# Designs tried in a protein design run: designed miniproteins, single chains, continued (5). Part 97

Each design is a single chain, and the fold is of that chain. pLDDT is the mean over its residues in the fold that is shown.

## One batch from the design tools (miniprotein)

Design m19363
Fold by ESMFold2-Fast:
Structure m19363 (fold): chain A 75 residues (1-75)
Amino acid sequence: MREDLIKAIENTLKAMEELDDETALLVARYNARELARLAEKAGLTEVAKLFREAAQSESVEEAKKYLEKAKEKLE
């Protein structure tokens, strides 16, 4: 679970670097919403909260910040 979540974050961050800001934000928000559900079911409450913050982000910078914080908590 933790390794799968880390890999999903890394893949999302990489995709965001290759996309325009508008598309990157949509991808980050969608993926973060799904990752929040998986983290919540796994009992990773702090990580799930960070994914929910990423899913509600209004900017690429904000989404990246919360995804990076979630990754740090999983490491």
Scores: mean pLDDT 84

Design m19364
Fold by ESMFold2-Fast:
Structure m19364 (fold): chain A 90 residues (1-90)
Amino acid sequence: MSLLELLKNGSLEEVIEYIESNPLLKPLLEDPEMREVIERLFEHRKEIDFLNPDFKKIAELVGKSEETVRRVYLELFTAEGLELIKKALS
């Protein structure tokens, strides 16, 4: 199951477990600010287009800077993309 699928149809617990299981993503949960962004992205998931993110709108919903939200988003979905490429090459 992809991170995007978990964000749309899963629980917060399943999202956190997914991130903790990936060594590239686990450090995001160890940073309290980045963890808060992840939790608030889940809280507002129905208002967010994760395929075409409006970072200004997301920053307003999350209550963080656009730069902070963009950083967390890119780290989450870059690692997801790398895992998908790795599976395709295996």
Scores: mean pLDDT 75

Design m19365
Fold by ESMFold2-Fast:
Structure m19365 (fold): chain A 95 residues (1-95)
Amino acid sequence: MTPEELERLAEAAREGYEEGLKNADIEKAREAAERYARLLRKYLADPEGMSLEELEELAYYRGLALGMMEELYKRKKEEDIKAVEEIQRRAAAIL
């Protein structure tokens, strides 16, 4: 694999990740994960048979799924923190 090909794969992964962070949705995350899993199975069966375009697609959907999952987990963590803060505020008002 050439340095230029590696750079293209790195860029595809980065673009997918950034897109995932911006447009995180649970159904889209499932679709991205399914596309990644399908491409990964093809890669593991015959890595030499994959085109550079298919490898870029694999990198992109990996990034997309990761970005969406990270953003969704971040949102859940923020909701959990706010819930704890509300409980603490109510407890302090009673004491």
Scores: mean pLDDT 82

Design m19366
Fold by ESMFold2-Fast:
Structure m19366 (fold): chain A 77 residues (1-77)
Amino acid sequence: NEAIEKAKEIVTDKLASDAALELLKAGFKVTELGYNPSAALKASYDEVIEIPSKTAPKGSYVAVEIDGKTVLFVITG
């Protein structure tokens, strides 16, 4: 899915707040952002994408709705 790949590029190596702003500018619907998503929160999304980063805070997340599908991006180690 090209839209999901574009959203992933925007989220990579950014603070959740900066990623959310850039996602909104790119026309994406940002539904939630936060830190350390619970297992229950992760299970509530249609897709969970883990993004390894050495520079962004581990555990930060941004949730986006893409074509009626809910996607959670989580920064990992």
Scores: mean pLDDT 81

Design m19367
Fold by ESMFold2-Fast:
Structure m19367 (fold): chain A 68 residues (1-68)
Amino acid sequence: DTKKEILEKVKKDLEKMSKEQLLDNIKSILESLGYSQEEIDKKIEELKKLSKKELQEKFIELVEEYLK
């Protein structure tokens, strides 16, 4: 898939996800980007404070970073 097609699919899937599912998916992307477990745990603690909409935006940013 192209970057644009992946982002469009991700946006549709995000609307169906709970906050917990969004955090789990963000964790998976951070692992794929090469963050250490300690860095991931710290980022997830910060992300838990965000709204569902802010988490959706953060997930899209991380997907864009992954696709670079």
Scores: mean pLDDT 79

Design m19368
Fold by ESMFold2-Fast:
Structure m19368 (fold): chain A 64 residues (1-64)
Amino acid sequence: SEEEIEKRIAEYKEKLEEAKKKQIELLSTRLSPEQLAKDEAALEKLLEVEIERYEKLLKEEAEK
């Protein structure tokens, strides 16, 4: 159902955001503030793409 798909997407997004936060914390110990900002922007884009991919996957599975 759409509600189950939405719930699964929300849970996955939460896990990805948590992983992103941990990665940024690790990077902050190694990188300059300028480079860290660039890497944060790149991670945000990767997370957006991954969420869209997961949403597509769940919708395709629901059509089977």
Scores: mean pLDDT 81

Design m19369
Fold by ESMFold2-Fast:
Structure m19369 (fold): chain A 57 residues (1-57)
Amino acid sequence: MTLTEEQAREIFSLYDKDGNGVIEGDFIVDVEGMFNVQLPDDKKEITFEEFLQMATA
């Protein structure tokens, strides 16, 4: 089931622990599992726009 923008925003805020507008560190693995996607090994952060694209795809 595709997430709405509102649902994606709520989930993003759960992982954006430092409020800098990105998901980083260990939480990247959680996002990969959530959307069943494989991100590049050098991926250090996920922006809200990237997260929204994954959530709505």
Scores: mean pLDDT 73

Design m19370
Fold by ESMFold2-Fast:
Structure m19370 (fold): chain A 64 residues (1-64)
Amino acid sequence: MLTPEQGIEFAEKLEEAGADKELVDILKDVASQLPLDKDTLIEGVSEATGIPKSKVEELVKETE
């Protein structure tokens, strides 16, 4: 499970990986409200951004 701080760092890494800025801003807002389950975050972000699930999982691990 990601903390709000880890979720924000993950969103910034997604922006660096080429994710849409507007989607990154939404993820930062969501992450600041509640701790996120990493599996739910990986699935949702992969579907929303089109970034491969394996790459999203790698970025989450780099944030932990």
Scores: mean pLDDT 69

Design m19371
Fold by ESMFold2-Fast:
Order: C-alpha cells, then structure tokens, then sequence
Structure m19371 (fold): chain A 94 residues (1-94)
C-alpha cells in the first residue's frame, strides 16, 4: 500500500527530526515535515530537498542525515510500487 509506505516514512522522518531539536534550522524541518503529512508523497520529495541545506549547515547533525536516508528509501519504494501499478494498468487498458 503506497499510502501506508508514505505515512510510515513520514512518521519515521518526524521522529528523527524531533531528535534534532537542539540543532540550528530544525524549525524549518518541522514545517517541511508538517507539509509532508498534509501532502504525502510530494511533501516527502520537498523534505528531501529542504533537508539538504540543513545537512550542509549542520554536518554534525546525524539525525537529519538519517531522516534523508529514510526519505530516499521511502521515495524509492513508492516509485517502484507506482511503476509496477502503472505497468499493470497499461496492460489492462488493451
């Protein structure tokens, strides 16, 4: 289930962002995670982009790096599932 994978990814990302509370720029990450909870897959992609700058500014913050890794894995999983579903649907539309 794509929606379940997206929500599980967002929940894990939220936990990792919460662990980064003591680091600068965490407020922007909370807003990005909040948007992802509202927008799903598109918001996960935006979080991955937003978190890049935070990692560059705070290289000691391993939690944001883990959150990005989790986000990338979730995006890859969703993309694979969506591609398989699109292929199956294309076969049905003959």
Amino acid sequence: DVDQHVQDTIDRVRQLVDQSRSFPSSDSLYRSVDRAQQTGYQGLGQFYIDSYQVVQQNPGNGYVRQARDVTQQGIDDVSRINHQRAMQEAQRRK
Scores: mean pLDDT 76

Design m19372
Fold by ESMFold2-Fast:
Structure m19372 (fold): chain A 82 residues (1-82)
Amino acid sequence: LLSKLTEEQKKKLEEIEKEAKEIRNTHRLSAEEMRARAEAAGALGAIQFMMDLVGIDGILDEEGREKMRELGEEVLEILEKA
């Protein structure tokens, strides 16, 4: 996959990766916020929350998740053209 990308596409993917790291650092949920969400969701919600916590999206706030989704769409567009 990487060998089929242009230099411009590779640079764009590197920039997207950097932006994703900054979003994760800025919009990460606190331990207290994560606990409050688990408690509000009840037992079934706690299981789903634990599954989400294993994934990156489970530790981000709503704005962070939306920004990551937008970056994911950009990555897919680049890869579809490769």
Scores: mean pLDDT 62

Design m19373
Fold by ESMFold2-Fast:
Structure m19373 (fold): chain A 118 residues (1-118)
Amino acid sequence: SIKKEISELVIKQVGIMIEIIGLELDVRFNGPISRDKIRQQADELMNQLVENAKQIKELIEKSDFSTKEKIEDLESTRKMLEQAKRLGERLNVSEETLNKVEETIKELEEEIKKLKES
């Protein structure tokens, strides 16, 4: 079911975010053993988060959820990406990856706006 698929993607999203937070905390409290390695790991995790968010958006659009539920789920995903972007900036992830996160945030904002206007 679409609900089960969205649930599994949200669990993956939380897991990816926990890993990104863990990298930021490690840098903050222990100092970076290798900035390049941490940057690469964060970059890979953020690209996974972008792909995950796009899949969540697509499934929500296809779901029979109420307009309110669709807005709440998309807002949750948008807020997660905004937090990830701030962490990615601190971890010095690539400008390419930060741009992909920002564009995905905009895509979510546009869908939320469309749903609120309907």
Scores: mean pLDDT 87

Design m19374
Fold by ESMFold2-Fast:
Structure m19374 (fold): chain A 65 residues (1-65)
Amino acid sequence: AAPATRLTPEQEAIALEVIKRTNEKLKDIEKNKPSSQEEYWKKIDEVNEEQAAEFRRRLAELAAR
């Protein structure tokens, strides 16, 4: 079965925003692709890590409201 999530509408909105932002940043990296494969993957990894941290932070802020 597909994994069911118990996200509230607000949490779901945050998840969609974070996903959209990640996709745009990944497209920007593709447009300005580094000459080095290592630099390319490092930028991809940093974008993914930053977005995961942002998602967690926004969820924590929502829970504190």
Scores: mean pLDDT 76

Design m19375
Fold by ESMFold2-Fast:
Structure m19375 (fold): chain A 59 residues (1-59)
Amino acid sequence: MLKAAGAELVGEGEGPTIYDPPYVIVPVEVDGKTYLFRVLQGNSGIQRRAIEELVEQLK
């Protein structure tokens, strides 16, 4: 499973942006496919970088 700095890949397809505080589910498109990432709410800098690192691993 892909995991980095407060973010974790949890599935594929469309999902809600907010699941249950303190976590949010963020949909990210990579090569035409949508992946769902679980991230800790309230840390936008770490969330962005962690998602970018996981997206690079999906390429």
Scores: mean pLDDT 61

Design m19376
Fold by ESMFold2-Fast:
Structure m19376 (fold): chain A 91 residues (1-91)
Amino acid sequence: SSLVFELELLEGMLLIILGLAKLLGGSDATFVAQLERLLERLEALLREAGVLDLVAADIQAARAALAQGDVVAAVDHLLAAIRRALAALRA
């Protein structure tokens, strides 16, 4: 489905961001802004897919990490949300 494809695409983008954040050694305002946009898009896709409630805790943890500028923690939580959603949608 298009929703599964978009979630897989977001997973790939988040893995690239995670690699760059780890390599560059910390939070950057540009990464925070990009992750906020990706989180908004992810939340909309998860709501459309009917799985937002399944991953609500991961999304809240990602928002909390972004509020602290913790890019690595934010990406880890967003990846957990996407992977949990994909497992449910593929079942």
Scores: mean pLDDT 84

Design m19377
Fold by ESMFold2-Fast:
Structure m19377 (fold): chain A 94 residues (1-94)
Amino acid sequence: MKEKLQEILDILKTLSLENQEKAVEAVLNYVELRERNPSLTDEQIRNILNEMFSDLSDDEKAKLNQILDILNTLSLADQRYVASVLQMELIERK
C-alpha cells in the first residue's frame, strides 16, 4: 500500500495544482461510487468520471486512469485511506 500511495502522489505531482484538485475529486468520487454501488463495473465508474471531468486533456485523463488503475489493485478500505491522504496533501499545498 505505501509504495502504491507514493506512485499515485508522484503522478499527481506531474499535474498542475488545479488538475491535481480535479484528480483528487475524481479519486474521491471513484471510491464513493465503489462503496455505494458494488455492482457497478470499473468501466461504468470510469465512464461516469470521464463525463464529470470532460475538461481534462487526453494526457491528464491518461494520468487519472493510471491513478485509478493503481487504486483498483487495492482493497476498498485502502482506496478510502488513499483518497483521504490525497485530499490532505492538497490542503497542505494550498
Scores: mean pLDDT 78

Design m19378
Fold by ESMFold2-Fast:
Structure m19378 (fold): chain A 91 residues (1-91)
Amino acid sequence: EEERIKKLHELRAAGKLKAIDTFPEEEHEEFEERLKKIKELAKKANETKDPEILRELLELMYEEALELLKRLKDPGFEELEEEYKKALEEI
């Protein structure tokens, strides 16, 4: 929706945009569940120092960031995708 995208860009310019604001209300529950998984993996990665868990955590974090930029129709999407590929190669 055009009006929704404009509102998101206004919030972003003001530095007040939250990731959840980019999603329809119907998707908020799924978004919160994904954030919970990321937090659980972050805790496990910090406790175990396992590179496989760290890789899984980074994959999920980059997927959420890419989805956010895609929903905002942000030209930074391609730049973040390239950064994601490089980060995975360095682990």
Scores: mean pLDDT 68

Design m19379
Fold by ESMFold2-Fast:
Structure m19379 (fold): chain A 82 residues (1-82)
Amino acid sequence: SEEELIKIAEEIEKIKEKILNDTSLSFEEKKKKLIKEIVKLLLENGLISEETAKKSLEKGELTEEQIEIISKALSVKKKKEK
C-alpha cells in the first residue's frame, strides 16, 4: 500500500542518515552496511524474496528490482509531501 511505501521510505532515510554520518566508517564499510540494512528492511516488509536478499548480500550490491522498489517508495513519499 501507499502507507507501507511511505514507511519504507522513512526507514531508508533513517538508515542513510545514521550510516552516512558515521565518521568511524570508511566509504566501503558504509556501502556494505547500507546495502545490508536496506536489503533486511525490504525482506522484513515482504517486498523481496529471501533468495533475492541472499544474492544481494553475497554480491554486496542491490539488484535492479530492489533499486526500483526503493525509487518508487521515495517517489511516493515525496509526492505526498507536495
Scores: mean pLDDT 80

Design m19380
Fold by ESMFold2-Fast:
Structure m19380 (fold): chain A 91 residues (1-91)
Amino acid sequence: EAKKKQAEEKLEEGKRLYKEGKLEEALDKYTEALKLDPSLSEAWYNFALVLYDLGELQLAEFWYEKLIEKFPDDKELVKEAKEKIEEIRKL
């Protein structure tokens, strides 16, 4: 329970840093969130999104594919991840 709250706090810090354009710092916070709660699907998605924004397209694609594998029943999240993979493939 306490670790889940800490993971959500790190996720919110990462989202703030991402909005400020501090992409590497956002990655660090999402990494901390996932270390505390590896089931936090929003942190997984945001981690892949930051890799995409950093131009790490192959790593972003890998993480979106892993997200689909880990959360196959989250239909909306899977749809968004598949859309991002298609965007990468069209570049």
Scores: mean pLDDT 86

Design m19381
Fold by ESMFold2-Fast:
Structure m19381 (fold): chain A 110 residues (1-110)
Amino acid sequence: EAVEKAKEYAERAEEYAELAKRYAEEGNGEKAAEYAVLAGYYGGEAENAAFKAGGDKEAAEAALRAGRYAREGGLYAVKVAKGKAAPRAAAGAIAGIGAEFGGELALKKG
C-alpha cells in the first residue's frame, strides 16, 4: 500500500513538474508557480508514503525521484514568476529539496 502510494505520488509530482516547466517556457509565471506548488506537494506526499513503508527501497527511490522533479519544476518557475507568484515558485522548489532529503533518509533507514 505505502509503496504503491509513493510511486503514484511520484508520478503526479513528475506530471506537475513538467507542467510547471512548460508554462515557465511559455513565460506564464502564474501557472508555472501553481504547478510547481502542486509538484512540491506530491513530492512531500511521496516522502510521507516512503517513511510509512518503513525503509522500503522502491518507496524511498520514488520519494527521491518525486523530490528531484519538484525541485526542477520549481526552479524553472522561479525564473519567470514575479510578484506573489515568486514565493510560490520558491516554495515548490524548497518542498522538492525537502522530499529529496527525505528520500535519502528513507533509503538509509532501509
Scores: mean pLDDT 84

Design m19382
Fold by ESMFold2-Fast:
Structure m19382 (fold): chain A 107 residues (1-107)
Amino acid sequence: SMEEKMEEIREETLRALRYAVKYEMDTGDEALGKEGVRAAARQFVQQAAAAFKLSPEQVEELLRRAEKLVEEAVKRLDKAKTEEEKIEIMEELVERLAEEVERIYES
């Protein structure tokens, strides 16, 4: 089902984001952590586009919305000091990305 496909994409994306956060915390490489977030969001869009059979125009719109959400999340990560706060930001990013897929798919 569409709901099952979205849950799988959410879980995979959140796993990648949690790994990026943990890697940054373990190594201190904030730039690599931020690139990991951007890469995970791009992968989310690609997986959603394939799973929901989005048109090229829908994919372009989703990428624009995803880029805005990622930039907002990255700015919040710059101010976050704990692993817990960073994980909460990533969980919120995944939820907002999923909401944008639903809005585009239903339009």
Scores: mean pLDDT 82

Design m19383
Fold by ESMFold2-Fast:
Structure m19383 (fold): chain A 65 residues (1-65)
Amino acid sequence: MEKEKILKALDEAAAPLTPEQRREFYALVEPHLDDKEATLEAVRAFAERHGVPVDLEALEKRLNE
């Protein structure tokens, strides 16, 4: 059930992204969904690479709940 919780948190973090950016976002993080730390790092790398406004603090809190 970790993957489902991570996907829900990612969906909320991706809300400000365009449909195309969201597609690339999920493609990048999907291989890491079994590892919370790897998922957070992939999201951080995506946000830095594409200059998109992802709230990493909110995502980290939601994943660590």
Scores: mean pLDDT 74

Design m19384
Fold by ESMFold2-Fast:
Structure m19384 (fold): chain A 65 residues (1-65)
Amino acid sequence: SVDDVSKLTGVSILAIAEGLEVKVKVEGDEYTITLTAKTDAQLERAKEIKKIAEELGFKVKIERL
């Protein structure tokens, strides 16, 4: 939906601004966001973004490079 796309766009912009790599997978009506962190500081920010995205109804994975 347009509402889901708007929420997804907001989360993606926030993650990119923090230096995280963002990958989105769509399966039916479910969105899975993968956040990739290159530093421990980015990993902590990824955890904060994960909480926000999960509250918005998205599934979130975090990867450390």
Scores: mean pLDDT 84

Design m19385
Fold by ESMFold2-Fast:
Structure m19385 (fold): chain A 97 residues (1-97)
Amino acid sequence: MVKEFGEEVIKALEELIKLMKERLSPEDAQKAVEVFKKAIEEVRKLMEQAESLDEFGQGVLDILDKAIEELKDIPEAVEMLEKFKNYVRNLYEEKKA
């Protein structure tokens, strides 16, 4: 469960990187991509360390909140991350059931 959930989250984050490269200025896209690459690294570590879906789900939300804070000066990136956070919450509820 955690591994499948984590792979879905990573795939969706990779898709957001593509979307940001298309929608943001080159400077904003570079900053966003760097933040997202760090988030993907943290999610991969969490996939190896988390012992439960609850621990993993909360950990991913914390990683996303940190990314939102780092990108708060780029409104389009914040909007995309907030929508992604909702996606992760919905995915977590489905995996929990």
Scores: mean pLDDT 81

Design m19386
Fold by ESMFold2-Fast:
Structure m19386 (fold): chain A 57 residues (1-57)
Amino acid sequence: SLPERVPIQRVADVLGVSRQDVADLLGLDLATTDSIDRRQALSLARLAEVPPERLAE
């Protein structure tokens, strides 16, 4: 199962984008945030058309 907080690096790796791209999509500053909540991560996976199960790998 996914943790409540997912590292931005993991989301970036799953989506095949940079950490900066993930931060830009969510309006986040990488200097103040290194993780996002599970709901945000799942929403990004759906937008990128990747299975949400990939976030658990």
Scores: mean pLDDT 79

Design m19387
Fold by ESMFold2-Fast:
Structure m19387 (fold): chain A 83 residues (1-83)
Amino acid sequence: AKEKLEKLIEEFKKFLEDLIKEVAENPSEENLKRALEELEKKYKDLIETMRNVLSAGTPEVLEEIEKLVEEAKKKIKEVYEKA
């Protein structure tokens, strides 16, 4: 359970990094919108998966993920605005 949770968080962090890079490489309003939609969808999927398999530390893990999402949204918008 713990190893599966750690893997999910690692995969999510990689997803966020890739998403930010995509917007940085192709900064457009369409890509910004698509990136934010993909982020929201992935976040919802992750939360659903965690609810089904998480056995300990739920509040702390959820808070960490919410913080990652907020930071990613800010970085995506910043990258778009600088282009």
Scores: mean pLDDT 76

Design m19388
Fold by ESMFold2-Fast:
Structure m19388 (fold): chain A 86 residues (1-86)
Amino acid sequence: KKKEISELISQLIGAGMAGDAKRVKELAEKLAELIGKEEALKLARTAVAFGIGTAELEAEVGALSEEEARRIIEELEAARRELEEE
């Protein structure tokens, strides 16, 4: 379903940028059912990369503390590793 895939991709990228590691994992698993594990993992890596970049920039401008940014980055990297190991 073209529309369903597009919507899940948008939600996945948004979850990554929001630093929501749990939602990144859930959305990547749903995408894997539709487009396969390998393609879903590529999208999850992209979402994590955007999330890490967003957290780093937010820390630089004072919107997040360094501790908050580190936590978000660690949680996103952990979610990516879990998806890669499955």
Scores: mean pLDDT 84

Design m19389
Fold by ESMFold2-Fast:
Structure m19389 (fold): chain A 61 residues (1-61)
Amino acid sequence: SREELLEELKRKAEEMITERMKKLGYSEEQIQKRIERSHEQIEKLSEEELVLALRIADQER
């Protein structure tokens, strides 16, 4: 379902953003703001776009 895809993509995005930004020396506050912006963008995606985004995320890891 779209809801399941949203939850999975948000989770993966949060993990990736947190890992990368911590390595670059960003603060916890900066990381949280980036995660919030990412979640806003993800929520605007269609089910087809969510499937594609998840496939790309899995391939890049």
Scores: mean pLDDT 82

Design m19390
Fold by ESMFold2-Fast:
Structure m19390 (fold): chain A 90 residues (1-90)
Amino acid sequence: AEKYYKEGLELAKEGKYEEAAKKFAEAAAFSEDPRKKAKALFNAGKELAKLGKYGEAAASYQTALTLLPEDDPLRPEIEKKLKEVKEKLE
């Protein structure tokens, strides 16, 4: 999980959004920790949004939110990004 997450961050920094999204999806799939899984899904969603894949980004953000407790500091950030991509879907 950690290896895929780091590879995703490096690819995102290089502007390789599709490859970054795939690595973050792998990080989420191989993580057993709900919070680490949510962080990976959040990053996958951000990269998918950069590709114009707003529906897939929204799905990733929604799944990430289901994995986090109501008081997690990551929730407001994900909710903001989810609102932004939903506005693109109309």
Scores: mean pLDDT 85

Design m19391
Fold by ESMFold2-Fast:
Structure m19391 (fold): chain A 77 residues (1-77)
Amino acid sequence: DGKELAALIDAKDTAALGAYLASLPGVGEREAKALTVFLSGLTSAELLSLSPEELAARARISLPTASMILGLLRAAQ
């Protein structure tokens, strides 16, 4: 759920965040690790200020994955 994702980002629990991201459909282990590292430097609120294109470019993940992550967070608000 997007609420769980936001809580994991803000808690800075990189192990739990990485496991959660790797469990998402279409997210491979390498993308999950890259996302975990990128998201550890941001709050959930800062992440929501990014476009899907900016998230994809900065985290080095696919655009569909970036859109899914932002969609989960927005649905949780």
Scores: mean pLDDT 80

Design m19392
Fold by ESMFold2-Fast:
Structure m19392 (fold): chain A 92 residues (1-92)
Amino acid sequence: SMAAELQAIRAEAQKLANNEATAKEVAEVAEKIYKALKKMAEENPEEVTEEQIELAEIEMEAIKKAAEENPEAPKEEFVKRAEEIRKELLKK
């Protein structure tokens, strides 16, 4: 089940976020979440909206950009930077 796979990946991301994980590790998990959501949309296009896919892409892009700027950033700095990039991408 893709829903179970996505839930497992999200649980892994949450544990990673609660530990002293590097920005690079968080970005890798974010990419897995986005890919899982895209696959779920392909299997059930009526259950996953385009808006949900767009929001997931923005979140992944923000996380990846923050990690590219400083892949060794500690969690607190990384989360703050990713949130700033996410807010900029959502301004329209």
Scores: mean pLDDT 73

Design m19393
Fold by ESMFold2-Fast:
Structure m19393 (fold): chain A 78 residues (1-78)
Amino acid sequence: SEELEKEIELLKKQLKEVMERAQKLGDKGTVEKVKELMQRLEEIENSNDPLEVKRRKVIMVGSEVSMLEIKLYIKEKS
């Protein structure tokens, strides 16, 4: 759906920003996690899963992105 496509695009943008922040901090673990999450989004887009399953998976990726943003915020403040 167009809504799901927009949500995935927003998450890809957020992941790119998280990647750039992690690279500036030398946080290789977070860089690797971003690559993993980007791959998961691509797998969700390309799967033949029902729309409801794709939406659930996208929500899970979004939660992990939020956790990475919090982690980086704490590191940047420290």
Scores: mean pLDDT 87

Design m19394
Fold by ESMFold2-Fast:
Structure m19394 (fold): chain A 62 residues (1-62)
Amino acid sequence: AAAEKAALLAQAKELLEEAGRLIKETGELSTKSEDAEGIAAKGQKEVDKLMAEAKALLQKAA
């Protein structure tokens, strides 16, 4: 039980860290591109997916 919860929390943490990294990279790319809105929209979709997966894992760990 405790080990299973720890594993789910660790997976959620990795997904949240990946989402944060993607936000930073998307922001950096959009400052260098004329298609800033397109890059931001695509990045936001990926971030939303990672956040949803992390939230599901956190709820399973509860």
Scores: mean pLDDT 78

Design m19395
Fold by ESMFold2-Fast:
Structure m19395 (fold): chain A 100 residues (1-100)
Amino acid sequence: SSVVLQEVLEVPAPVTLEDVERLVREFVERHFGPVAELELVAVQESTLTNAQGVPLRITTYFYRVTLEDGRVLGVIVVLLRDASDPGVVRVIITAIGDAP
């Protein structure tokens, strides 16, 4: 599916699943319309080493979001946690046309 819209923000750590779900609802309702159903489809974790040799922990959340008008969106949330800056989490929220 094609990327429809993407937002990047920084939030204070820790970031809970409840925080992720709130961010998804706020993002979707701001840009698309009221959310009827929010389903977490999958979670993936990986760790990369950055250019300074510091681990970067990546958590990816895959959501299926059903709008009250019947449209279904896929929403992907990527959390980037840099071990050199443990107080901040970078969040990338991406809407795609079809749910995975």
Scores: mean pLDDT 85

Design m19396
Fold by ESMFold2-Fast:
Structure m19396 (fold): chain A 64 residues (1-64)
Amino acid sequence: MEKPLTEEQKREAVRLVAALLAAGLPEDESIEITAKMLGVSPEQVREVVEENKEEVDALIAAAR
């Protein structure tokens, strides 16, 4: 229901959002798609992305 994300889910969220952003999707849309795929709330994904912004940016750079 409202369980905190596991470390694996956090890592997956970071990777999915980074991949979608690298593909040119808007941030809000990337977060919503990732949340749907993981079965979590968009707010949980948004929080993980904010906490791991540097990692997301590095993954986007590496994907280009």
Scores: mean pLDDT 80

Design m19397
Fold by ESMFold2-Fast:
Structure m19397 (fold): chain A 79 residues (1-79)
Amino acid sequence: LEKVKEEAERAFEEVVKAAKELDEEGQKKVMEAVAKASEEAGKVLEGKDPNDPKALEEATKVALKGLKEALELAKELKE
């Protein structure tokens, strides 16, 4: 879990840096992608014990995937 959390934190920092290089419209699109990633991660935890390490790991992996997609979107919008 800790290693996946560290990767997710790094991915989030990269997304924030990339978004700052975009105009307001680009920043909005990237932030919407980040919000969607958070929503999808939250759905993984629905009906599960929020203190279950396995459920938290699965949710973190879903968030990480969404953050990587948001980073790719930010790079695409810049180019």
Scores: mean pLDDT 77

